# Designs tried in a protein design run: designed miniproteins, single chains, continued (3). Part 81

Each design is a single chain, and the fold is of that chain. pLDDT is the mean over its residues in the fold that is shown.

## One batch from the design tools (miniprotein)

Design m10785
Fold by ESMFold2-Fast:
Structure m10785 (fold): chain A 88 residues (1-88)
Amino acid sequence: SSAEEIKEKLNALLRELDALSQALADEASQPNPDLARLQALLARFQAVRDETIALINSLPNPDTDLISRLQGLEQQAQALVAQAEAGL
């Protein structure tokens, strides 16, 4: 049961990260992006990413490839916010 609970939590966190990534991309693609919304979405993404990585690292044989992918998604999210802030 604890293993199922951890799997359910991990899946929920990954779904939230996907939703946040979509919301960031959608907002950043607008002609006049809402910078406050982008910054709030990025902050939430970073918080959920940190929780997800902490959960992965608590598991036997942590998935380091997944951690690397999540770090890459954060870099992409940061780049989207920076691009919007630059008025590009």
Scores: mean pLDDT 84

Design m10786
Fold by ESMFold2-Fast:
Structure m10786 (fold): chain A 93 residues (1-93)
Amino acid sequence: LLEEALKKYAEGKLEEAIKLFEEVIKSKPSPIVLAEAYKYLGHIYAILGKYDEALEYYEKALEIYKKELGENHEKVKETEELIKKVKETKEKE
């Protein structure tokens, strides 16, 4: 499921990618796989200009990364930067 979702995302098939990432989430994956699915949904919604949805998904990914990897982990810092960029973009539109 995750590999297929990532393939559709890479191909720019965003609607198909969303459905597959939602199926990944429904499959009750490991926490890190769940966080990755949320992060990619955040990327897709940001691409689509749906900044509120992008923020919700990035915040869900951030919560899991902090819990599983610790607050000083690179994945936490990357996700916080993504949230900051979306907030800055939203304020301009």
Scores: mean pLDDT 84

Design m10787
Fold by ESMFold2-Fast:
Parts: sequence; structure tokens; C-alpha cells
Structure m10787 (fold): chain A 74 residues (1-74)
Amino acid sequence: MMSEEELVRRAEELVEEIRRLLAEHPDLPPGLRANLEGLIAGIREAIARRDYETLEMLIRGAELLLEQARETLA
């Protein structure tokens, strides 16, 4: 399992990837956009609370949703 420091770093990287995707693709389906924005909010909240268990789950969810978004855009 990743350390707490590694989890925060990975989460911050994913937030930046999501923000870039949202900025580059304004025409994303509204539901997918809302889900991605929700993940950013959830990740930031988990980091602020030092809730690393929730953060790990959100990281996995973000990775899966980013893969889905990239497949949709390919």
C-alpha cells in the first residue's frame, strides 16, 4: 500500500489531470463532468480531513473515471 505522503501526492496529480481534462474538453457529457468535479471536491476534502482510507478509494475511482473519459474522447 502507498504511504500517506504517496497517497496525497498521487491524489494531487489526479486532481491536476482531471482539471486539465475538464479545461481541454468543455464538451464532455454533463454527467461525466459532474462526476469528475465531484471527485476533485471529494479528494480535496479527504486530504483536508487526513482521511487516507477514503482518499485511497477516491484515487482508485478517479483513475477508473479518467480511463473511461479518455476512452470516450479517443
Scores: mean pLDDT 83

Design m10788
Fold by ESMFold2-Fast:
Structure m10788 (fold): chain A 82 residues (1-82)
Amino acid sequence: SAADEARFAEVAALWEQTLAQLRAAIEAGASDDELLAIFKEGLVEIARVLGLSQKEVDEILAELEERKAEAIAELEELLRKR
């Protein structure tokens, strides 16, 4: 539907914006904590567009904190900064 297409386009735009912010932060020498904060902000916005509950958002954010080292490693691989 047109509504589903619009939602998909919004999610795609938010994801591209988050990746651009992460790339810019890496170029500026941002810390792992700063990179994780940018990633979390992007995920929260995407989750809101997708209609996820606050409980689901909180569970995702808690998992990222518990797996911080793994999350940072995955972001570095995804961005292929080196």
Scores: mean pLDDT 79

Design m10789
Fold by ESMFold2-Fast:
Structure m10789 (fold): chain A 58 residues (1-58)
Amino acid sequence: MKIDLVELAKELGLSPLNVAAALYYLTSDLSLEETAARMKVSKSTLSKNVKRVKKYLS
């Protein structure tokens, strides 16, 4: 399934980077800390954005 990151970012009111980081975490089974480090975002920001993306996809 192809996800348009720009479209999803607009719907969630987030930057494409924050949406990409949240989706990477949800699809890769990496820890929150490891994903935050790889995507160069803060762990707290990633945690909030993961919850928003997960709620949208549910």
Scores: mean pLDDT 77

Design m10790
Fold by ESMFold2-Fast:
Structure m10790 (fold): chain A 78 residues (1-78)
Amino acid sequence: ASPEEVARLREQLAAALDLSIRLGKVDELIDELTALGKEARSRGDEGLKRVAIEALRELGRRVPEARERAERAIREVE
């Protein structure tokens, strides 16, 4: 992905994080971000993989009870 595409996706994911936390869909979001990161890795898209990892890390920071699940997901994406 281009730097401009990565920046737009990062902004969209920040909004999605806020909504998913408010809706109590944290586990669903972790699964979706994990799938996104694995797909990016399979394509060799380091920019997209990094965005997925950053989103998982931020989710764990904002939702401490989901932190261990988010950290495990990051390891699966790496």
Scores: mean pLDDT 82

Design m10791
Fold by ESMFold2-Fast:
Structure m10791 (fold): chain A 94 residues (1-94)
Amino acid sequence: SKASLYSAAQILIIGGETSMELGDRLYEEGLKSENREELLKKAAQYYRDGYRAAEAGAELAERAGDEELKERARKLAEENRKKAEEYEKEYKEV
């Protein structure tokens, strides 16, 4: 049903938001830590996970016919992608 697709999309978007928040926390900790490289690589992985979750959320939101939720998910995906690429560029992990 549309309601099931909507609920699944919301869960994935919340997952993407949570992954981004965890990535941000690991990044801030990494800047202050002797384990900087390890923490920043983990932050990049959380951003990549948030990107995938948000992309899946956008697809389900589109199938549910919720244009606003789809746009929210797409913006979240793009933000996670940009943050992941910034770290990968800095540490040459492409």
Scores: mean pLDDT 85

Design m10792
Fold by ESMFold2-Fast:
Structure m10792 (fold): chain A 81 residues (1-81)
Amino acid sequence: MKKMEEELNKHSPEEQKKGYEKIAGIIDQQIKQLQQQRDKDMAALAGGPRSVQQQLQARYDKKISELQEQREKFRKKAEEL
């Protein structure tokens, strides 16, 4: 990601905007895939120990939150151009 940002900074504002939109789109796809995997893993733990379910949920929520923050960062960069 960092190398892509540095490369884009040498291009026109229009090309930079398209680049940031593409990066945000890739992150959005990763978030959706992670949400689907979370749902499958949580379903597999149905009827199991609550503590294990809570730990798994917390790990997915943290990863999803971090990706959402990165997505919003790149969306803001695209909007500023």
Scores: mean pLDDT 80

Design m10793
Fold by ESMFold2-Fast:
Structure m10793 (fold): chain A 83 residues (1-83)
Amino acid sequence: KELEERIQKAKEYLENAKKLLEDARGVGAPPEVIAGIEISLEVAEFLLKNPEATDEEIRQLRDSLINKKIDEFKKKYEEAKAA
């Protein structure tokens, strides 16, 4: 019962995140806003594939995705600074 509810919520979250991403792109939202929605989308897809995932695994995934975006930002910042 709880597993089925988690799968259903993950599906709803995924669909809402996809719509939000499409709307954000359509209005020319800043890259930071787009990145945040993309992280939410990846977490929702992970939950749909892994409905038994622990809160710790979800947190580690979010942290990993955030760190990846920070590293991308740092690289672009250093490239801009060198120019």
Scores: mean pLDDT 75

Design m10794
Fold by ESMFold2-Fast:
Structure m10794 (fold): chain A 69 residues (1-69)
Amino acid sequence: SKEERDREALAYREALLRAGKSVEEALAETLARFGAPSPEQREVLKEIADKLNEIGDEFDAELEAARAA
């Protein structure tokens, strides 16, 4: 089903992120494997991507602070 495919796509994307891929790379590879998500799922994925980018920005700020010390 679409719901099952979307769940598998999310699990695959999470596995790529856990393996050290960027949010953009994980999304691109997931799209290549599973195809475009539904419009509803795209909204969810966009929110998740925004949250992950926020976390990445915080991590980059911490690294910059450590380098400046």
Scores: mean pLDDT 71

Design m10795
Fold by ESMFold2-Fast:
Structure m10795 (fold): chain A 83 residues (1-83)
Amino acid sequence: SKEEEAIKKIRELLGKLIEAVKNKDYEGALKQIDELRKHLRENGLLTPEIEKLLKELEEKIKNKTITVEEANKKAKEILDLVL
């Protein structure tokens, strides 16, 4: 279904975000957040709660204070909010 395809892409983008953080590829991580925000918006899934989580991730990535554990935790929170 369209919903299953949307969720699959969210999982893929979140996975790429976590991988970028693990590799300390902060530019790549920000790119994945931009792609995720766009995808969520286009599918009517960008809620204020999810946008808050994305902004918190962006700030920590820009400041290079993000941890892999935090990225995984927030990715799971985002995924739980779209299900």
Scores: mean pLDDT 88

Design m10796
Fold by ESMFold2-Fast:
Structure m10796 (fold): chain A 61 residues (1-61)
Amino acid sequence: APSLDEIEMDALMRALELKETTDLSDDEIVARVREWVEREYPELPPERLEEIAAKIRAFLA
């Protein structure tokens, strides 16, 4: 299974790709990446998903 740091890195890379290739708002990018993480890593605790979402939002700001 991928480590938590690998999941965070994948989420950040996805956010960066969306920011560079689309005209989506930061909130829309966070929402899409959150949906992707939930689908790809269904075993991830909800609290950790929220932490990843917060980190992406901070990164995009």
Scores: mean pLDDT 81

Design m10797
Fold by ESMFold2-Fast:
Structure m10797 (fold): chain A 70 residues (1-70)
Amino acid sequence: GREAAEYARLAAEAAYAGDAARAAEYSKMQHDFGTGEAARYGLLAARAAEAGDAAASMGYSGKSQIEALK
């Protein structure tokens, strides 16, 4: 839904800024409010952020946002 798309956007922005903790937090929120593929990518983004992989986290957050907006 709209909330999932907004959290995916915030997660991608945080990952781009190098704030892995905030990116992981928003990605978890995106997973909680998302469904299907959007939720799956949100969870993957959160796990990547927790592992310190900012590039993977940003990529998954972007995919989650695209799926949430479909």
Scores: mean pLDDT 73

Design m10798
Fold by ESMFold2-Fast:
Structure m10798 (fold): chain A 74 residues (1-74)
Amino acid sequence: DRPVLTPEQRERLRASLEAGLAEFDKRRAELVKQGKTPTLEEIRAERLLRFALEDVPIDKQIEYIKEINEKVKK
């Protein structure tokens, strides 16, 4: 509930994350039209972006990324 980002940095980050989610939605729609499904990696990346948009603190976002990267390597 106490983000370390300034309001201006938070707004820029939110815009970046929204743009990233829009690209995932667009790619997912293209894959569905081609009769394909998104990869597990794409689903995880989208989930992380959604957590970030829900004002998850930066420290927690980094923690989630580290944990997911370790699981993806295995």
Scores: mean pLDDT 67

Design m10799
Fold by ESMFold2-Fast:
Structure m10799 (fold): chain A 100 residues (1-100)
Amino acid sequence: SRIREVVNLTAAVQLRFAGALFDLQLGEDISKVKKELLDTINWYIDKFKDYLTDEELQKLQDIQTQIKNAKSHEELEEAIKQASKLILESTDRILAELES
C-alpha cells in the first residue's frame, strides 16, 4: 500500500530528527548534526519527489540553507523543529490525496 509506505517513510524521518535532537543535547559536534539533518532531508526529498509541491520543495531547500548556515545548537534545534513540522504537514496532504 502506498499509504503504508508514506506513513513508514515519514516515521523513519521523524525518528532521524529525534536522533539529531538527542545528539545536540549530548553535545555532539555541530558539523556532524548538520550532516545528519541534510542527509535526512535529502532522503525525504528523494523518496517523496513525485508528491511534493514546488512550494513544499522550496521550503525544504530553505531549511537546508538554514542548517548549512547555522552556527549554534539553538539554531539547529529550531531548523529541526521547522523541518519536522513541514514534513508532517506535507505528509498529511500527500495521504489525503492518496485516499481520494
Scores: mean pLDDT 85

Design m10800
Fold by ESMFold2-Fast:
Structure m10800 (fold): chain A 73 residues (1-73)
Amino acid sequence: SQANVDLLREILEALENGDATRLKELARQAEAKGDSLTAAIARTGARMVENPEKYAALLEQVRDFLKSLLENA
């Protein structure tokens, strides 16, 4: 749905900005809508943003994946 696509775009923006607080808020919004997958993506993204020493390269791959996914939405 458009609402799910809009949430994924906001998640991508928060990942690009390194905004873990916004990612946690987006996870709560997705959970409230019953979208457990989008919530898991946002929550995992927040964890990666908070731990750049462990996840910097993986975070870049996740951003590129979401950009590619949204280009086809």
Scores: mean pLDDT 83

Design m10801
Fold by ESMFold2-Fast:
Structure m10801 (fold): chain A 120 residues (1-120)
Amino acid sequence: SMLEKIYELLEEAKKEKDPEKRLRLALEAVRLVRKYLLENPELSKEEIVELARLVKEAAQLAIEALKEVDPELAEEIEKRVTELFDEFSEKFYSMSLEEAREAAIELAEEVERLIEEALE
């Protein structure tokens, strides 16, 4: 399943020693989370939170990879990622199910963009 593939990509990224390959694995995981959110409108708020957690895990793996090749860029991306997740967490409990799904899609899309821009 797509969800199983997301978990597999994150586990592969954790074991990958090459920073660029780790970034690409993290990027693929985020892209699949966004696709899963788009294709599954019936997701519960609990499932949306888990998908947002997977996006955060992918972002953290990407930041750790970047620290090895471009520590200044890693610090800037870490700051932006922290701001995105703090805003999501603060607003999440007040959101409708539809708003939460849309917010999670936007979160995944923005993290995807940050990782893509970091790839040389």
Scores: mean pLDDT 89

Design m10802
Fold by ESMFold2-Fast:
Structure m10802 (fold): chain A 88 residues (1-88)
Amino acid sequence: SEEAVREVLEALIKADTDGDGTVKLSDAIKIIENNEKLTPEQKKRIIKYLKLVADENGTVDLEKAARIIAKVFGISEETALRILEELR
């Protein structure tokens, strides 16, 4: 649901302590694993794709994270990016 996407993205934004639009992969994984609204299958898929898009410093771009979450939830990337902007 869009509500579940909003809650996950809000948690990821709060983990962006530098305010630079990136989150540590380890923090992102912890957020996904500890989220009570995600199914085990959704958690596995999100974590798999987050690991694939992480940079050399072990960080993930928030827009890339939003697109991954959109794909796993079956919503448009445009909708997820709109939610991300609304929460910033």
Scores: mean pLDDT 82

Design m10803
Fold by ESMFold2-Fast:
Structure m10803 (fold): chain A 93 residues (1-93)
Amino acid sequence: SAEVERARELAEEMAKQPEEVRRERVTELLLRAAQAAIASDDPELRANGEAALTAIRAALSGEELEAEAYVDGKRYHVVLDGQGLAKEVEELE
């Protein structure tokens, strides 16, 4: 799985927490996943991590953001709303 999917799966496990705490923890996990990707030797993973980090930061400021994500070796164009939730997902070639 891509690091974003792994972070989301972990966030679901943490769904027992209060809603505000869950949002903060999801953001922290996504930030960690993005930083791990940026630290990788794979230039595609690094680029994806940088885009994800930018998206997470913008979402924390309450703005919509566009980013690219890798899932199962495929590229996706993702738009996050002001809550950091996925609004649009489009598969890229």
Scores: mean pLDDT 60

Design m10804
Fold by ESMFold2-Fast:
Structure m10804 (fold): chain A 94 residues (1-94)
Amino acid sequence: SSSEEEKQKRIEEVKEKVEKWMKETGAEGDVEKLEKELLKRAELIAKTLNVDLEVLREAIEEAVANIKAGKITDRDLQFIAGLVEVAEEIKKKE
């Protein structure tokens, strides 16, 4: 019973981080603006994480498509939150 409560808390924390970043970038309540802002930073994020840019772009587009379809997974939320954290770290170093 405790593991489901911990999982739900993690999902809420991830949602709060994403919503805060969306608000700061002017994408609050707009999943298409979220996608656009992530894609704008995709090249720099890909270089920071040492991943293929095309793979990252496809993963972003898939996660956003799942959100739009109401088929959000914990993986999609964690992935987006991770990209937001990388984007914030890049901004701090510039």
Scores: mean pLDDT 70

Design m10805
Fold by ESMFold2-Fast:
Structure m10805 (fold): chain A 91 residues (1-91)
Amino acid sequence: GPPAGSAVQVTTVNGVKVYVWVEREGDTATVTVSLEKAPPEPVEVYVDGALVATGTGTSVTATIPAAAGPHRVTVKIGDDEATVTVEAPAA
């Protein structure tokens, strides 16, 4: 689950409830996309417009450079997509 005090963004993509959060680890950040149930199609995860991860399970993670501040995360499952903004914490 997300660390205590983390902002979790919630959206729905292709009928699947999706939770997105970010954890900073020094000069990198881990973006986690957690799904309420198994997706009907593979999950594609984009951060700031770049494809960073794909998966077929209920959890997809990507490591990105840790710039503090907002990052746009787009989750695509089949023909549906949603974009949420996650805040990378400073330090």
Scores: mean pLDDT 78

Design m10806
Fold by ESMFold2-Fast:
Structure m10806 (fold): chain A 80 residues (1-80)
Amino acid sequence: HMTPEEILKEMKEFADKVIEQLKKAKENPNLTDEQIKELAESAIKKMREMAEYAIEKGVDPEEVQKLLEEFEKRINEILK
């Protein structure tokens, strides 16, 4: 269905969308830190699933791991 290049692109787009959403969530006074953490945990789980799928479909494992590590690092920076 999707090419390896398309899968990697979708992962990058998902990561950027999640980071933007979490930054907005941190600015929202109606959201608790616990709710924001739950959103982050769900996004990390989804990104890990996408990473496994990407590797199975022939995306470079090193590129996938770098993207996943940077994504988790960016989320942790926002949650501080």
Scores: mean pLDDT 85

Design m10807
Fold by ESMFold2-Fast:
Structure m10807 (fold): chain A 62 residues (1-62)
Amino acid sequence: MKEELLKKLSKAKDLPEEVKKRLAMYILTSEELTREGLLKVPGITEEDIEKAEKLGILPKLP
């Protein structure tokens, strides 16, 4: 759920601060979390998404 994802994101030390801010904004404003949608956010790379998935911050996205 969004609140749990945001708490995990705030504790993540392995992601740059700018990436964490952009992920948090996307989580808050988007109805569905998709890899394609996240990649359209400026400053988010596929590597950042993979790191977030490995850390359990994001579910495995299609």
Scores: mean pLDDT 73

Design m10808
Fold by ESMFold2-Fast:
Structure m10808 (fold): chain A 86 residues (1-86)
Amino acid sequence: MEYEFIDVSDQVLSQAEIQEILSRPGTALVIAHKGKYYALAEEPLSPSAIELIQKFVGAPVEPVVIDASKIDISSWAKVGILRPKP
């Protein structure tokens, strides 16, 4: 699968927008928290997807499987979105 990485570091995303983004298969939201980077997804990410995120971020990224309906991350610093190309 071919992926794209979209920088959202200058964007304010609501919880509803985050839930819509993460509801799409193969999509991950990259956040920065306390000097660490995390790739949040509703399903486990492939090793290739994680490697690609780390190349775009330039740092180690920890993959975390979440339920976007149960976690409010709207206040956390967003870095980017990994998604399959249309």
Scores: mean pLDDT 78

Design m10809
Fold by ESMFold2-Fast:
Order: sequence, then structure tokens, then C-alpha cells
Structure m10809 (fold): chain A 57 residues (1-57)
Amino acid sequence: MPGAHKTHVREVPEGVDPEEHKAQVTAELEAQGNKVIRSDVGRRPDGTTVVSVDYVE
């Protein structure tokens, strides 16, 4: 549904495990009362690794 899905994107610092960072971001969003639908690790065109989490309030 339009507006039901939100996406939180956070850059993964160098030397940090992207999967651990993804788990941390997911846990943080769930602790805030959000329902996580999907989480993913991606890479931007500049080579930066990011965590992307889709959630609903």
C-alpha cells in the first residue's frame, strides 16, 4: 500500500560486518514498535555498503 511501507537506509562503516549492522538496525526499528517486512545489504555505485530495512509502523 502506498505510504504503508517505509525504508530506513544506514551506511555501514568500513570494518563493520554488514549483516551484524543489518541485524542491529532491524532490532532497533522493532524495539521502536515498527514491524520489519524485509532487510537487505546493498552496495551503492560509489562502493559504499548500506543496510536497507523496509518496515511498517
Scores: mean pLDDT 77

Design m10810
Fold by ESMFold2-Fast:
Structure m10810 (fold): chain A 61 residues (1-61)
Amino acid sequence: MSALEGDSEKEKEETIEKSVEMISSEHYDPVTGKTYPALKKEEVEKLKEEERKLREEAEKE
């Protein structure tokens, strides 16, 4: 496939990745509103899912 499709879902994923990446290394957590020190891989994945859930719920709302 050579065509580029503008999918908002892809942009949403990147935004979540960015947000979680910031908090994964001692940054402010936008989900819980706390600052976490160097999160574990499992914690990071959990936060990504929570962020996605919150954003999807807010979008439906």
Scores: mean pLDDT 63

Design m10811
Fold by ESMFold2-Fast:
Structure m10811 (fold): chain A 82 residues (1-82)
Amino acid sequence: MLPSDALIEAVFKKYDTDGNGKLDLEEFKKAVRDILKRLGLDPSKVSDEEIEEVFKKYNTDGKYLDLEEFKKAVRDIVEKLQ
């Protein structure tokens, strides 16, 4: 089951603690695991290293993911687990 845009956006806003429209790596790790748990997937099946590799893949400029990059990164991880 793929996460809805509404779910991804709600989790993004929850972990965007600075309200700047960007997530750092630690916020991204927490957000990914929250989404996996909400989908009924086992978050322990994805390693911190795998999350970091996906973060780097979609981080095109600097150290943060914006909402659109976050949506792509989350879907990449979820597809790997299905």
Scores: mean pLDDT 79

Design m10812
Fold by ESMFold2-Fast:
Structure m10812 (fold): chain A 84 residues (1-84)
Amino acid sequence: MKYVNIYEVEYLRETEPGWTEEQIQELMEEIKEKYLKQGALKVEVELLPDGKLKIKVYIEASESKFKLLPDETFVGTKFYKTVE
């Protein structure tokens, strides 16, 4: 087996104050689908109490970068785990 390092890349996105729960859910699904189509291993999206979306994208240690949606802000990257 070949060992690969997985990194967690965090993004933040603000929601509009007038958005419904349905609109927020649609946005969360759109974000997940976008990053999975770009080769992410896993995507987690969490609605924070302040109305912001916390987006965590899990990728192998690679040269690839994902295209952000408008209104997404890069927060940081951290090591998550090594898998065999």
Scores: mean pLDDT 72

Design m10813
Fold by ESMFold2-Fast:
Structure m10813 (fold): chain A 66 residues (1-66)
Amino acid sequence: MSDAEGAAASALGEAARRGLDGRGAAELTKQGGINASPEAAKRALELYREGRVREAARLAAQAGGF
């Protein structure tokens, strides 16, 4: 669970840094082994941009089945 959240946080941080949308964020989380939908990735990315990194990572990981 912590490993999936760590992978999600890393992918969301990269997506935010690159200015990606929910689809781009979903592709990055998928590379980390988390199959979140573009809608879930978009919501997680919004939380990440608000500085709510732990909630963003948890949402993305849970959407990916973790």
Scores: mean pLDDT 81

Design m10814
Fold by ESMFold2-Fast:
Structure m10814 (fold): chain A 97 residues (1-97)
Amino acid sequence: SELEQAAEEFEKNFAFALKTINRPGEPASWNIEEAASLAYGPLELKAIVHKDTRLRLFLQGLEDEKIAQELEKLGLYELAVTYYEKAVSKYQQLLAE
């Protein structure tokens, strides 16, 4: 499906960005957030151009979910929970469409 293809592309770009982003002196959470933003941007633009609100909501949820997963791996549980809650909110909006 289109959502499955978008998820695969996001995960590929996010993994690449996580390996390459290194900002000395910055919190690891900021590097994760920047990597997710870089993976999300091109896909959001495509969704906007095609007026695909369903794809855009899915991508927003996926971005927050992937940020949460990486934060959890670092032991940043409080921040990870916040991002998981944001992801759930976006997926609930998607299901209500």
Scores: mean pLDDT 84

Design m10815
Fold by ESMFold2-Fast:
Structure m10815 (fold): chain A 64 residues (1-64)
Amino acid sequence: MEKENEAKRLAMQAAKAAQDGDLDTSRELLEKIRELGYEGFARAVELHIALAEGDTDKARELAA
């Protein structure tokens, strides 16, 4: 349960980093989320990175 809250917190930080254009930090936090085993939060972060990069096709795939 603490691990899920940590993954959620990391996902929010990663999304903020992607929005600020800091994709390196966002990707580093994404890897930490994956190590915790929360693929749902990892997918949400990937969606934010794709949107920040303007990759509409990848964003659509991740949102499906």
Scores: mean pLDDT 80

Design m10816
Fold by ESMFold2-Fast:
Structure m10816 (fold): chain A 63 residues (1-63)
Amino acid sequence: DPVELRAVDPETGEYNPAAAQVAAGILLASSKDAKVEPSEEPGHVLLTVDGKTYRVPDGEALL
C-alpha cells in the first residue's frame, strides 16, 4: 500500500501539500527510474521511486 509523502516547506517549516509536491519533483528529477501515475483516490497521484510507491496530495501537476 502506498504511503503518503510528507515534507516540510523549507521557508515556513510547516507540513503542507506544496512541500510534498516539491519533494516529489526533486525525486523525479534526481532518479531516472522515478515515475508518476494517476491514483484512484481523487486529488492524489502515485510516485514510484526505487521500488517504493508514495501518495502525493494534489500532485496532478506532476503528470
Scores: mean pLDDT 68

Design m10817
Fold by ESMFold2-Fast:
Structure m10817 (fold): chain A 85 residues (1-85)
Amino acid sequence: SMEQEMKKLVLEAEVMLGMMQIALAVAKLTNAPEEEIRKLQELTDEAERLVKKAREAYKNNDLEKVREELKRVEKVHEEASKVFK
């Protein structure tokens, strides 16, 4: 159903946020450069805001908005993946 599709998209966004949170925790534990930790923190905070927007779009039954916010989370996640590479 469309509802199940939206739930899967929101879950995908939440999984990407979780991966970024783990990467940030690892960076802090391994004493990564302060600038890299700061940049990853900013990207993680942005992803958290976007995931909240995706959840609100889901509550409003707005599939297009859920897809839009997921695409934005994917972009932020891609940027985060490059911080330590």
Scores: mean pLDDT 88

Design m10818
Fold by ESMFold2-Fast:
Structure m10818 (fold): chain A 95 residues (1-95)
Amino acid sequence: SEELVERIRELGERDPSVGAALAFVSSTLLSGLDQKTAMRLNALARELYPRSDQARFAALVEKFSPEVMEAIKKGLTLDSALALSQKFLDAAEEA
């Protein structure tokens, strides 16, 4: 959704490592389900990544990886992909 992209962008302006990691992971989750949002999130990840601490980006992607892999194995729906993206975003905003 537009709101998901905007929230990740706002977070990425404050913390480019977290924003880039969330944009990348959410793009992966939404790929094939909401291709427009996935492409926008991929572009945002590419924009934020050069401004990030790349080691911290890698650590964050690795931290999200087990839940992403589990969701893919169970079969992603648009609703489950959005819910998992939202869960990661909410956790990052609380940190």
Scores: mean pLDDT 87

Design m10819
Fold by ESMFold2-Fast:
Structure m10819 (fold): chain A 75 residues (1-75)
Amino acid sequence: LAEEIVNSSKEEAKELIAEYLTSLGADEEEVREILDSEATEEDLRRFAALVKMDELLAAGASAEEARAAALALLA
């Protein structure tokens, strides 16, 4: 998911983020705020980096490994 967000267009990235948040139980108002935000492409990439950290930590990676992988997405 994180790599998909980074490699997508701004609009597609917002849609992927909305689907991710909805899967976590976010309400419609919270999702709408993100989709209607003035977020830059850089902001969306930073969100993808956070998603990557969560994915790796859930998979049993160390905090250092998760952080390094997240930073690599921002390069």
Scores: mean pLDDT 73

Design m10820
Fold by ESMFold2-Fast:
Structure m10820 (fold): chain A 72 residues (1-72)
Amino acid sequence: AEKELEELLADLEKRLSPTIVQAVKDIIENFDKYPEELAKAGITTLLVSGGLSDEEAERYAERLVEIAKKLK
């Protein structure tokens, strides 16, 4: 789970600015403090702002949220 998270974030770092990747990491680290739907929406919005398509951003956000749930 943690290794999958690191690999996924490393892939995003190649395509997105460090600021956006750090914001995504912050949401994942604080996942327990947000409703799941709000965390997913926040990650999706950040990824779209970074240059991913809506469809691609939603797929990444779903995977990141699923990993965050397993790390709890």
Scores: mean pLDDT 80

